# Designed miniproteins, single chains, continued (5): the designs that were tried, part 85

Each design is a single chain, and the fold is of that chain. pLDDT is the mean over its residues in the fold that is shown.

## One batch from the design tools (miniprotein)

Design m18947
Fold by ESMFold2-Fast:
Structure m18947 (fold): chain A 68 residues (1-68)
Amino acid sequence: SGTSEEEALKNIKEELEKSKKEDVPTLIRIIEYVKENGLLDEKLAEEIIELLEKGDLESAIKLVEQNL
């Protein structure tokens, strides 16, 4: 795990790309952890979480890619 936002986004993207719908609770927990530790912009983290709660993994990946 990195301490920079770019490193955090890369790690999130990798987790999203290898994940299935059953992994959504774990993905949300990872993003909340990264947000709480200041490694990711709060608004961006919240937008990713909202997409994951909707089960929209594809849009979540695209959002992360746009910010890399």
Scores: mean pLDDT 81

Design m18948
Fold by ESMFold2-Fast:
Structure m18948 (fold): chain A 70 residues (1-70)
Amino acid sequence: MDGKVVVGLFSGVDSNGNPVYEVVVAEVRDGESVVLERRRFSTLEEAKKAKEELAKRYKADEIVEHTEAP
C-alpha cells in the first residue's frame, strides 16, 4: 500500500439545521491527503454502517470519528 488509509466520520448541519454526516476515506502519504471516497448521510446510523463497510473495504489503518452537537 502506497500510504496510510484513514476513514473518518464527521457531523455537521445542512442549510435547514438538519444533521448531516459525512464518511470520508483518505490516503495519507508523505504529508499529503487524497480523498478516495466520500459519502453523505442524513442519519448517524447510516453513516456508521458506511464507515464500517468502507473501513473493511479499504483495510483502513485508522478510523476517526468527530461528531459535534448542533
Scores: mean pLDDT 77

Design m18949
Fold by ESMFold2-Fast:
Structure m18949 (fold): chain A 105 residues (1-105)
Amino acid sequence: SMVKKILEYIANLLKRQVELLEKQGKITPEQKEKYLALIDEFLERFKDKSIDEILAEVEQLVDKYYPKYRFLVEKAREAYEKGDIFTFALYLANLVSAIIDEKVK
């Protein structure tokens, strides 16, 4: 599935950033464990869903709990509607990273 490959790419990118932050002393080992668990939860939750289903669920989550990140959802949707899957993945990765950061802090 193309969606599964995109989500795996995002998860791997975020895990690499978490490892780098821990090595730089910017997060604790306990925070690293929480970040990695939330990244795995994100992948598991969405791996069998379509992009439209992912966007719909993410929009509902953002509107209810993280309205300041609505602009990232809008940018991801715009990219998807234009067929720009790479830019879509980048905005989705930034959004997921921002939400996970809010949950760990």
Scores: mean pLDDT 86

Design m18950
Fold by ESMFold2-Fast:
Structure m18950 (fold): chain A 80 residues (1-80)
Amino acid sequence: DLEARLRALAAELSRIPGLRAEAVPGGLLLTNADGQRLTLTEAQLTERPAEELAKLIAAMLDLPESTVPRIAALLERHFG
């Protein structure tokens, strides 16, 4: 169930300091503490390597590089 996977991933990503994640139709909406937003589609979550997406998220939302392995592990767990 895609919706359940999106909600579970969003809940776990939201535990990362400075990151808020919510499930939206067909993907995820990610927001940092400064209100910057990044939308990831189901296709991006399914087709892109987890490590590559984690690096993109950290770069776009100005998160510490130390968060990349944690984000990658969560992406792999739910969409790998």
Scores: mean pLDDT 86

Design m18951
Fold by ESMFold2-Fast:
Structure m18951 (fold): chain A 65 residues (1-65)
Amino acid sequence: DLREKLIEAAEELEKEGEISKKEAEAVKLMAENNLTAEETAKATGISLSSVRKAAKKVMDKINES
């Protein structure tokens, strides 16, 4: 279940201080609604670079776990 793994990884990274609460919320929204990074940036008001950076950290955590 990729969606649940993405959400869990985002929450753990937020707790670890690796991403901000707003970045974690953006990645969760992206996972739940199958949004692109660009769509997520527009929906959340976070910069595209911040969304992409947070998404990369979440994907790296899942791939290594």
Scores: mean pLDDT 82

Design m18952
Fold by ESMFold2-Fast:
Structure m18952 (fold): chain A 72 residues (1-72)
Amino acid sequence: EDAEIEEAKRRLQALPPILKHPEFNEEQRALLRDFAARFPDDSVALALAKELVVHLPERAARLIERLARQLE
């Protein structure tokens, strides 16, 4: 029910699909590694986190933390 996550999901639907092998920078890799360590069995949440990092990089850290709070 996080309004920022729901807005981000709607925006992702309008964007082109993520590359099969996206190249992440060091900051993006750190965000995804930390998220995967917190939610190792949630493949759906990890896929959403990757989409956020690729398509909304300026908001990715904030959106990933909000997503994590919803899952905890």
Scores: mean pLDDT 74

Design m18953
Fold by ESMFold2-Fast:
Structure m18953 (fold): chain A 91 residues (1-91)
Amino acid sequence: MKEKAEELLKEVKELKKEAEELAKEALRNPEKSEEYAERAAEKGEEAKKKAEEAIKLDPEVSKEARELMIEAGANEGLALMTASANKLALK
């Protein structure tokens, strides 16, 4: 169980990193920002689900898993706000 929880946390860290890069791409490419925001949201939701599963398997990882979930959600939110702002600017 602990090994599986640690593997899930590793996947959450990778998903968080991917969401962060997608948020940056939304800033760099205003015309495609909605597409990047959707991808970032998908990565953020997957990270949250895996973090919750890790907590269920090993409560000892709950602090780290919750922190990763918050960070993933922040990157998702940043990408969505960027897409919204760019949509208004491009129209």
Scores: mean pLDDT 77

Design m18954
Fold by ESMFold2-Fast:
Structure m18954 (fold): chain A 71 residues (1-71)
Amino acid sequence: AAIPRNPAVGGVVFTGRAPTDAEVAWLREEFGVLVRRDEPDGLLLAGSEEAVRAAVARLRELQAAGTEPAP
């Protein structure tokens, strides 16, 4: 059977600083989420529910640690 189209989910993650191009690229590559900079210190993520949740959790962990994500 054909898999029906899943509605995209979205969420805003506040990073406490301006997100870098490397962080945006890493989120797109690693999780396949849509990323846009709507807030000066945050990212809006959109995609599948699982991808957005995974991206948000990992981004928050990295921001708390103060470490740049690996490519």
Scores: mean pLDDT 65

Design m18955
Fold by ESMFold2-Fast:
Formats: structure tokens, C-alpha cells, sequence
Structure m18955 (fold): chain A 69 residues (1-69)
């Protein structure tokens, strides 16, 4: 649905922004990842996305961090 696609786009936007700030502002990057995780919990509780989709997005965030290292 459009709501699901918007939620995934919102979470990916936060994750991508965190990656952009990782080198220049690590504290802001950490805060953005935390915000993404909290929003993901909210989206799962509201039934907008599944727990599996939330887990996959957070896994992608950590993988990007490892690859950027």
C-alpha cells in the first residue's frame, strides 16, 4: 500500500542521512539510526510494515556502516 511504501521510504531516508553524517558528525548519525529504529517500532505496532521488514531495514543500516568502515 502507499502507507507501507511511504514508511519504508521514511526509514531509508533516515538511514541514508545517517550514512551521510557518519564521517562529519558521528553523534548525529547515531541519533538518526536511533530515530529510524524507534519509527520502525511505531510502524510495526501500527501495522504499516511487518516486523520482518523493520528487521531487514535495520540490518541494511548496519551493513552500510560496516561497508563504509
Amino acid sequence: SMAREAAIADLRSLIDKAAEYAKTDPQKAANLVTAAALRAVGYVLDGVITQEEADELIKEAFKKADEAE
Scores: mean pLDDT 80

Design m18956
Fold by ESMFold2-Fast:
Structure m18956 (fold): chain A 90 residues (1-90)
Amino acid sequence: EKSDEEKLEELKKKVIEIIEKAPLPEEVKKDLIEQIEALVKKLLELIKNGELSLREAINAFTKLVTDALLKLGLEDAAKEVEKVAKEILS
């Protein structure tokens, strides 16, 4: 079985791959990836401290990332992120 830390790291990796394939300027991709890495680091700390469950962390992560992608007009990328998050929670 995968740990909560491993599941959140797997989600991060898959979301970064989605962003790298998206039709975005390289500087926007870099900024999004840096924000995602910082967010995952914070969420892992909150899980480790017992302040968040894995489900709460993944839901918060998914909402923030999909909201950002939708604001950029990337509806398909946002749907792919939601699908990956759901698969990890299953």
Scores: mean pLDDT 86

Design m18957
Fold by ESMFold2-Fast:
Structure m18957 (fold): chain A 58 residues (1-58)
Amino acid sequence: SMEEQLERAFKGVASTFPLDEAQREALWQRLREEQARNPLSEEELYPRTLAIVREVLA
């Protein structure tokens, strides 16, 4: 399912970067909001999640 694909992308990126609890929550919320506004293909999920995490860490 799309939910499972989102969770996989989130977990993969979140495990790679040293995120605190608030940053993890922000990443998950932003990813879900992005998916709701602009439905992402499976190929776009990882690059988009990576872009969002970089913004959260800035």
Scores: mean pLDDT 78

Design m18958
Fold by ESMFold2-Fast:
Structure m18958 (fold): chain A 61 residues (1-61)
Amino acid sequence: SMSTQELNDLIEEYNKLPEAKREELEARLGEIHREAGGVMDKATFDRIGEAIREAIAEAKA
């Protein structure tokens, strides 16, 4: 499971992304939240962290 430190590091990296990439990621996060029915369980939290990591990696490629 993702640690609080890993999440904080991802948020910092996210804030450095171009606006267009942040908007794209926000749409993906909204979809994950919708699929979870608005419940923030461990699986949803891990899924959100994974989506953020993927967006950062894609932006750096």
Scores: mean pLDDT 75

Design m18959
Fold by ESMFold2-Fast:
Structure m18959 (fold): chain A 90 residues (1-90)
Amino acid sequence: SAAVERLVALARAFTQALLADDKEAAVAALEALREAIEAAVPDEAVRAAIAARLDAVIEAVRNYDGDPIKKVGLALQVLADVVEAELAMR
């Protein structure tokens, strides 16, 4: 579906920006992902939980200190949130 393809594209954009140390692009991709999930996921509790976790990832990206293990953790968290959103759209 177009909605799932958009979530995957935004997660990919986030990961590429994060690997490039482009904090502005990474935050922009996460904000766009949050909006796409808000529009596509019908379950309010799932939307709220994912939104809170994405907000935490945005703050972690803004405060990122160069630790590469933190990058892996942030990318894995966003992957988990996209999978949860995709399942909630079924």
Scores: mean pLDDT 85

Design m18960
Fold by ESMFold2-Fast:
Structure m18960 (fold): chain A 54 residues (1-54)
Amino acid sequence: LKDKIAELEEKIKEIEEKILEATARQDSVEESRLSREFVRLKEELEKLKKEYEE
């Protein structure tokens, strides 16, 4: 569980960097796609953290 949390945090960081790159390039389509995936991963991370604390 802890390892999966670490993997998700790393993946979220990568997506944040890609969003910044897409924003710098003014690629609205890519930015929107990455932002949706960012939200999904954040939700998964919160679920795993709650399970780990329980």
Scores: mean pLDDT 79

Design m18961
Fold by ESMFold2-Fast:
Structure m18961 (fold): chain A 79 residues (1-79)
Amino acid sequence: SELERLLEEGRFEEAEELIETLPEEEQAEAWMRLAEAYLRAGRLERALRAAEKAEELDPVLALPVLSRITLERMRAHLE
């Protein structure tokens, strides 16, 4: 998909713009994929914002990635 291509290329701002144009029923999963991509890139603050967008749309879908991001942010704050 175009979203996957943008995420693989590290074009996160363009990925965010693409997600905003998707049908609402697809946005929650797309925001989650963006959050996972930011998490892999070590961009914890941006990962959290993307996960929070997914949570607003689908709290159950977003819970696993949001929990992972929260744990990683807590680890960063302890050091």
Scores: mean pLDDT 82

Design m18962
Fold by ESMFold2-Fast:
Structure m18962 (fold): chain A 65 residues (1-65)
Amino acid sequence: APPARVYDPALGRYVPLSEYIARLREIMDAAGLPPEERARVAELAAAEVRELGGSDADVERMRAA
């Protein structure tokens, strides 16, 4: 089966979950969050990735952000 996809309102289209994860990591890097806040956001995003049908590898990649 093709990888899970999620709608990206900034691009106006569905993107592969791997691209969505990469984009969230870029946004978090650009936001300059303190490590504690970054970890909290990454944990919440990892839970969302799992709900969107992400693999264990996708979830871990997001959580590690």
Scores: mean pLDDT 76

Design m18963
Fold by ESMFold2-Fast:
Structure m18963 (fold): chain A 61 residues (1-61)
Amino acid sequence: DEDDLKEMILNSLRMIRERTSPEQQKRALEQLRISLRELEGVDVKITESKDGSIEVEISRV
């Protein structure tokens, strides 16, 4: 379900933000994108604002 996938992505992003340094965040986000392509066959565009709002766009490859 796309909604379940989106929720999983948002949860993963929240964990990355709270548990990693800025350098680690960039690496973790790239690994997340790779995993989503390999496991779900989707491309994910992640936009994060300074106020903590997150936008996730999912497209099929």
Scores: mean pLDDT 72

Design m18964
Fold by ESMFold2-Fast:
Structure m18964 (fold): chain A 94 residues (1-94)
Amino acid sequence: MSKKEKLKKAADDLFLLIYLLLSEEESDPERLAALNAQLSADAKRFEELLNQGDLDGALKVLEDTVERIRRTLSAASQARVDAALAKVKEIHAE
């Protein structure tokens, strides 16, 4: 698997994890809808940057996404998201 393919797989796993955790922890349906809309926009932006070969820009989108949703999540869910992001950063550093 190429570095780009590994990054996309790890990022897709991170976006799915965030989606599931937000669905569990955000009880306001209007706020959840807004968070999911922004998450979808971030996923598209990540894929665009990755397809352009901008790996640094793609990683920054993931870091900005995680920082934005951090306060919505419990400490345990934040730790899971941070671990998934750390995996993306390890692949990026290869």
Scores: mean pLDDT 87

Design m18965
Fold by ESMFold2-Fast:
Structure m18965 (fold): chain A 71 residues (1-71)
Amino acid sequence: SKVEELRRRIEEHRARIDELYAEMDKWSEKTKGTPEERKEAIWKEAEYAVQLIHEITALLGDERELRRLEA
């Protein structure tokens, strides 16, 4: 069903968001390293932040659609 498909997608988005936060935490630690490590870490965190915004936006869209279909 469409409801079951949306629930699966919501779980997938949540899993990706958790992975992105974990990656950002790892790169955040590297901001305390050498100037080269710090520069790379900042760029990586920016890349992951963009991906995080995309995943959160998709999650919110799917949650709204699920709510609409269950109403």
Scores: mean pLDDT 86

Design m18966
Fold by ESMFold2-Fast:
Structure m18966 (fold): chain A 59 residues (1-59)
Amino acid sequence: MSLDEKVAELVERAQRARSREEFRRISEELAALQDQGATLSDEQLAALREAGERLAPPV
């Protein structure tokens, strides 16, 4: 499986995440893939931002 395929799977998992802890673990795995040379599309970055905002605590 390519790095791009792994990124796509992690982005989908992030969108399905039910807790901040789950989202954090996925984000850490995604960061490790980026360290290996994986790149995120603008659409994937937007999806991650939306998922993070959905799981953010109220201020």
Scores: mean pLDDT 78

Design m18967
Fold by ESMFold2-Fast:
Structure m18967 (fold): chain A 66 residues (1-66)
Amino acid sequence: AALEALRRAVELGRSNGGAATAAGEAIRYLEQGDREAARRAALQSKELGASNPAAAEAAGRYVDAV
């Protein structure tokens, strides 16, 4: 599920605070029903997580799923 990919991005991105924060923002937007804002936050998490490939991949899985 798309939400599972975002939860993975938060967990894997813990060593990159910016990427983890953006993934957390995406989850919050999904809980509010704003899928477009969630997608943008997930994409930002992927960009910030470029130095952590596993976290970036997890965020990318969400972007690809929506």
Scores: mean pLDDT 66

Design m18968
Fold by ESMFold2-Fast:
Structure m18968 (fold): chain A 81 residues (1-81)
Amino acid sequence: MVEVSKPVVRVTVEGAPKSEAAAQEASLFAENLKKTFGSVRVEGDKIEIEGDVENASTVIAAGNYLASLLTGEARIERIEP
């Protein structure tokens, strides 16, 4: 039986880029994250990443890095499966 893996963490990063270079870096990094994690969504200046039990720490680290490029902060929500 295949169990549906549910996200255990959601990281939302919102904010304007600190510079044009930061905007390019954030876009490239988000594109690379999408290749690693299937649960990456980009909506304007909002980037949402969901992590499973196996990759939650990596998702949190990635969200914090993205937040460092933006004027906003990473919001980390723990989802109970």
Scores: mean pLDDT 72

Design m18969
Fold by ESMFold2-Fast:
Structure m18969 (fold): chain A 63 residues (1-63)
Amino acid sequence: SLAEEILKLINSPDGKVDIDELVEALKRAGRALTPGFVESLKAAADENGYVDKDKLGTIPTAA
């Protein structure tokens, strides 16, 4: 669910999402992000700061 909503906000045709754009898009959608969630995104990202669509569904959100 989160992965689909994020991809709708960012519209990434290759299924990869830039972490900086991801964080900004979630904040604009009214979501409060924890430092732990941001660190999880960074850990799941490749060396260029992109995270795969499939990995977004496995990252724990602030709950």
Scores: mean pLDDT 67

Design m18970
Fold by ESMFold2-Fast:
Formats: C-alpha cells, structure tokens, sequence
Structure m18970 (fold): chain A 83 residues (1-83)
C-alpha cells in the first residue's frame, strides 16, 4: 500500500523535524556564537523535515480512499504546520 508507506515516511520525517527543532532551540540559547550558528542550521533542517512530512502526507491523501490513512495524514499535516 503506497499511501500507507507515504504516511510511515511522513511520520518519520515529522519525528526528525521535531527532534531537530528542539535541538536547534537549545543551541540558540547558547552564549557561544559557533553553537548559535549551528542552531540556525539545525532549525532550518528541522523545518525541511516538517515540510517533507506535510508533502508526503498530502500525497497519501491524494492517492488513498482509506479513511484511517487520510485521518492519520491530516494529523501529520496539522502537527507539521504547528512546528
């Protein structure tokens, strides 16, 4: 099931995005300029993963007629948009 695989990939991307955004926030709280710059890059990577999660989830909705898959994909899009 292609749509189920897309949802699973979207969940992985969302998880990675959340982890990177939290790590980036910690780095940005540093007084070390090098860590602050690393934090900026980490936040941008996190945003990239959240965007990928939303795109994969939207693709799953487009190709699936399964209500459970659609509901899960919509939850992923909502969570990605709230990051």
Amino acid sequence: DEAKELVEKAEEALKKGKELLEEGKRLLESEDKEKILEGIGTVLRGIGYATEAALLARRAIKISKDEEIIKKAEEIIKEAGSL
Scores: mean pLDDT 88

Design m18971
Fold by ESMFold2-Fast:
Structure m18971 (fold): chain A 69 residues (1-69)
Amino acid sequence: MEELARKIAEAMALMGEPMSVEKAKEAIEMIKEGASAREIAERLGISVKTASMIKNYVEKELEKKKEEE
C-alpha cells in the first residue's frame, strides 16, 4: 500500500500536480470500493483527468498485487 501510494504521489509531482501520500492512500481505498474517477475527483478536490490517471495506476498495481498474493 505505502509503495503504491508513494508511486502515485511521485507520478503526480512529475505531472505538475503534487499530491500527498495520504491523499494517494485515500484514492486507493476509494478505487478498491469501486469508485469512479469522477467520485475520486470530487472527494479529493482534484481534476477528473488526474483522478483517471490515479485510477489507472491503482488498478494496474492491484492486479499485480492480487497475482503475487
Scores: mean pLDDT 74

Design m18972
Fold by ESMFold2-Fast:
Structure m18972 (fold): chain A 100 residues (1-100)
Amino acid sequence: VEEIYEELKRFAEGVENVSDEELKELAKELSEKGAKVSHLRFIAGKVVDYVKEKNLDFSKLPELVIKAIKKFLELTKDKEEITEELVEELIPKVLEEVLK
């Protein structure tokens, strides 16, 4: 939980609409499903790649990363465990829904 929370807090640096309480709730839910820091970094990396490819404003990158993580969590509501394979499978849908 602590490691996931610290990583989320780092991603949310500069995002005004995300509270510390919300980050703690996200960290708890992700940790309960077995999410690893590597899973969050993979999602963040894919958001960075998309922003670069579409020549979007980098000032919005922290907001987009948090939105992508929230969307991934939403898409995995019916899943008991977050695996590396599940992250790779769902990332295209996450990016499509968050970045439109």
Scores: mean pLDDT 76

Design m18973
Fold by ESMFold2-Fast:
Structure m18973 (fold): chain A 89 residues (1-89)
Amino acid sequence: MEEEIEKELEKLKNDPKMVELLKRLKEAYEKAIETGDIKKAAAEIAKLYEERFGEKVSADFSESVTEEQQRKFIEESLAELEELLKRLE
């Protein structure tokens, strides 16, 4: 919800490491769309999450999910991330 986004923005403004992580995630998503290498981008994104949050996230978008579905997910995530970063400026 919009109110939750506002709370996250205030939290992010006080955490430069989190802002840096979001910028790196945006770059990884943009690279995935540009190169079409969704699996490689997914692995890089999972590594960034593990490195910053200490949570081991499965980067395996698995063979049961189509490449088109994975690409759409990344495109939608990139759009949301770009809007979030724009609000931090």
Scores: mean pLDDT 65

Design m18974
Fold by ESMFold2-Fast:
Structure m18974 (fold): chain A 77 residues (1-77)
Amino acid sequence: DGKELAELIDSKDTAALGKYLLSLPGVGEKEAKALTVFLSGKTSEEVLSLSPEELAERAQISLSTASMILKLLRESQ
């Protein structure tokens, strides 16, 4: 649920965010950790302003994971 992801990003609860990211299909422990660190300094609105390519590069995650994250957030609008 993209709404849950947006709320987790905005809450600054890095433990809950990391657990949620690990539950997503295709997201491994290493990507979940990297993405949690990146997102802990951002708002959901800031993340939504990024392209999949920008998110993948800045968070050091795969393009497929970045595309999935942005799709989830956009579908919650």
Scores: mean pLDDT 81

Design m18975
Fold by ESMFold2-Fast:
Structure m18975 (fold): chain A 64 residues (1-64)
Amino acid sequence: SMEEIERARRREEERVRRFQEEVEKFKEENPDAPESVIKLKETQLGMLEIARDTEVWVLERMAA
């Protein structure tokens, strides 16, 4: 149902938002962190965003 799709979207958005906050906090607490470490965390964030978009896309297609 559309309501289930919206709940799934909100859950994935919240997961992404929490991880984004974790990455920002890490940068603030570790200004001297190697760029490679920061890039790894940003890559992990990107993977969560792709997972969110993929899940929503699949659910919307199945509801059609």
Scores: mean pLDDT 83

Design m18976
Fold by ESMFold2-Fast:
Structure m18976 (fold): chain A 112 residues (1-112)
Amino acid sequence: AEELLRRISELARRIREILGEELHEIFVRDVTSFFETFTQDKELADQLRLILEGRETESLLDGPRVLATILRYIADLLEASPIKTLSPEQNEEIVALLREIARLLDELAELR
């Protein structure tokens, strides 16, 4: 569990490096705000924020499969509508990183 959470944090930090500080702050804010409003679930939005900020958590996530589904949805949106200020290669890397985080969250859910 801790090893998977550490790997998730490392991948999220790589996304931050690609986006840069300013765009990363906008991305995290807008994504978490959208899902908080849509789901009316503050705990889910807070967990999503922690994952996207690359912050390590020692607690088991209560909804890793739901978070995985959300991250895949975000990846699909970015694949369909790339960030214009980033290169095609940078957009492809972010999509791949989001999908890998989702895969690791599914693995975390299987450990129960």
Scores: mean pLDDT 80

Design m18977
Fold by ESMFold2-Fast:
Structure m18977 (fold): chain A 93 residues (1-93)
Amino acid sequence: DVERKKAAIEVILTERRRKIEKKDEEAQEILEKLEPKLTEEDKKLVEEILAMPEEEQIRKLIELAQEVALGLGLPAISEEEREEMIAELLKSL
């Protein structure tokens, strides 16, 4: 579960960077490596998230990252910390 969620996050981040930086070739290589790790449900989730407005995409990415962290035994972040992460990611991505 954790590895599939990590792969889904990386696909979403790669697709976002591809659109912003226009580095299609590098993005394609990363996506081809990650695609075999995703189930059909994971692929559908990625497509749904990528169709969302930018802020909602970032919120979903943080939710997935939080699920990964919890799966690894790390503590949950607060709502305030989540909002700070969203603001920072919107600047960097």
Scores: mean pLDDT 71

Design m18978
Fold by ESMFold2-Fast:
Structure m18978 (fold): chain A 73 residues (1-73)
Amino acid sequence: DEKLKAVGQAIFDTLKSRLSMEQVVAFGQQVLELLEQGKSVEEAVREAGEKLGLSDELIEEAIRAVKEALERA
């Protein structure tokens, strides 16, 4: 799905300089799973970020990046 690929790419591009590759991949996979379950972008990103111990600032930045990617997809 090109839409889910765009979301994963947005997460990678936004967080690659701030998180390890392992953390970026884990975060992206969790967000995509939660989105497929029908959760909102805010719910999916916050839940995934909380599980990985991300700061509120990184969570808000990721929410903006994912929303923008989904609007363009």
Scores: mean pLDDT 79

Design m18979
Fold by ESMFold2-Fast:
Structure m18979 (fold): chain A 96 residues (1-96)
Amino acid sequence: NSLENKLLNEIKSKYNSEAVDVAKEVLKFFKEKGYKLSTLLKRAKNTIKKISRKLDPLDILEGMLYVLQVIESNQETLNKIVSFRVKLSKAEKTKK
């Protein structure tokens, strides 16, 4: 929860309320599916390092979703992950 609160607080400071709502939905999805945020963060860091020198909180969530998309075999869960990635991409445009 410490990591969850840190990500949400950073999104609140840099983005609008729609971005915060999308981030909350993504984090709730991870929790309901039993994915550990610490494990996803560790794997996402390797992906983020290839694209950006700044660890933006929306880029962290995007990296986490990307990691899950690569390993997921269930089509309904894959469709949900793709939907969240599209929502996060739109939320990036709300940056302050």
Scores: mean pLDDT 77

Design m18980
Fold by ESMFold2-Fast:
Structure m18980 (fold): chain A 75 residues (1-75)
Amino acid sequence: VEEALERLLKIAEEGEREGKSTQEIFNDLLIEIAKLGPQLSPSQNRYLLDLLREAYTLVKTKGLSVTEALRKVIA
């Protein structure tokens, strides 16, 4: 799970450097979780999806960047 979390953070950071929109970055994160799906338990998959949902809420309600939101929900 720790490796998956590190990969999601890198994808968010890279997307922000490339100037991708919040929606584009979240789409990239969902695609990565889908790619990891066969290697994850059902509980790990649910955990990552719930993590993205929490991060999305923080972006929408508090105006955080995707990377900032992910760091807060992971901690």
Scores: mean pLDDT 81

Design m18981
Fold by ESMFold2-Fast:
Structure m18981 (fold): chain A 69 residues (1-69)
Amino acid sequence: SLQQQLDDLLRQIYREQAEAVNKRLSEETEKLLNEIQKKLDDITRQLQEAFDKVLSEINKKLEELKKKL
């Protein structure tokens, strides 16, 4: 029937639109997660570099103290 054909066509259109929206949402979510991960990696690296610098300064002062003993 014409009604059956119309219903089938509408369901197909709705499915295709839903898939397009879901794909776009997934892509935007993935992009956001990747940006967050990159920022976390940058913060982790900066913290490690700051820690290594402080540790190096402490070790240098300890070596200077050892030479005075």
Scores: mean pLDDT 85

Design m18982
Fold by ESMFold2-Fast:
Structure m18982 (fold): chain A 99 residues (1-99)
Amino acid sequence: AREELEKAKELSKSKNPEDIKKAVETLSKLSTHPDPDIRREASIELLKVSSRAPKEALRKALPSLAQASQDPDEEVSLSATLALMGVVSGLVGGEPREL
């Protein structure tokens, strides 16, 4: 889990859409992990990358973010809620404004 989280953090810093997509998929899974430390870091990283992620990756992250927004850990639930709002805004906006 920790190794997967660190790899996803590195991929999330990439300008390559495929790397960002892989990061979002991994971080989404880790945002519902049994370990609260993993969930916190994954949710925060997902929030950071959500504004730059491809629409398809954002759509797939919705169920995990919705679940994490109900997390008993306040840091996880807050980060997941903010990421969910960012993802929804990105999906509603259609095309990226800077294309």
Scores: mean pLDDT 74

Design m18983
Fold by ESMFold2-Fast:
Structure m18983 (fold): chain A 56 residues (1-56)
Amino acid sequence: SAAARKAALRDEQLARLGRRMEAELGPETAESAVRIYEEEFAAMEAQGRSVEQILG
């Protein structure tokens, strides 16, 4: 379904963000930031926005 594809895309983007932030800021800061982004993406998805529109 479209919803399942959107969820899979979000998970992949969050994983990429987490890896990059861990390299730049360290694992503890990256973990906290990924949690914040996960919550924000969930809220934005509820409003019909896509992760790709947010990240580029």
Scores: mean pLDDT 72

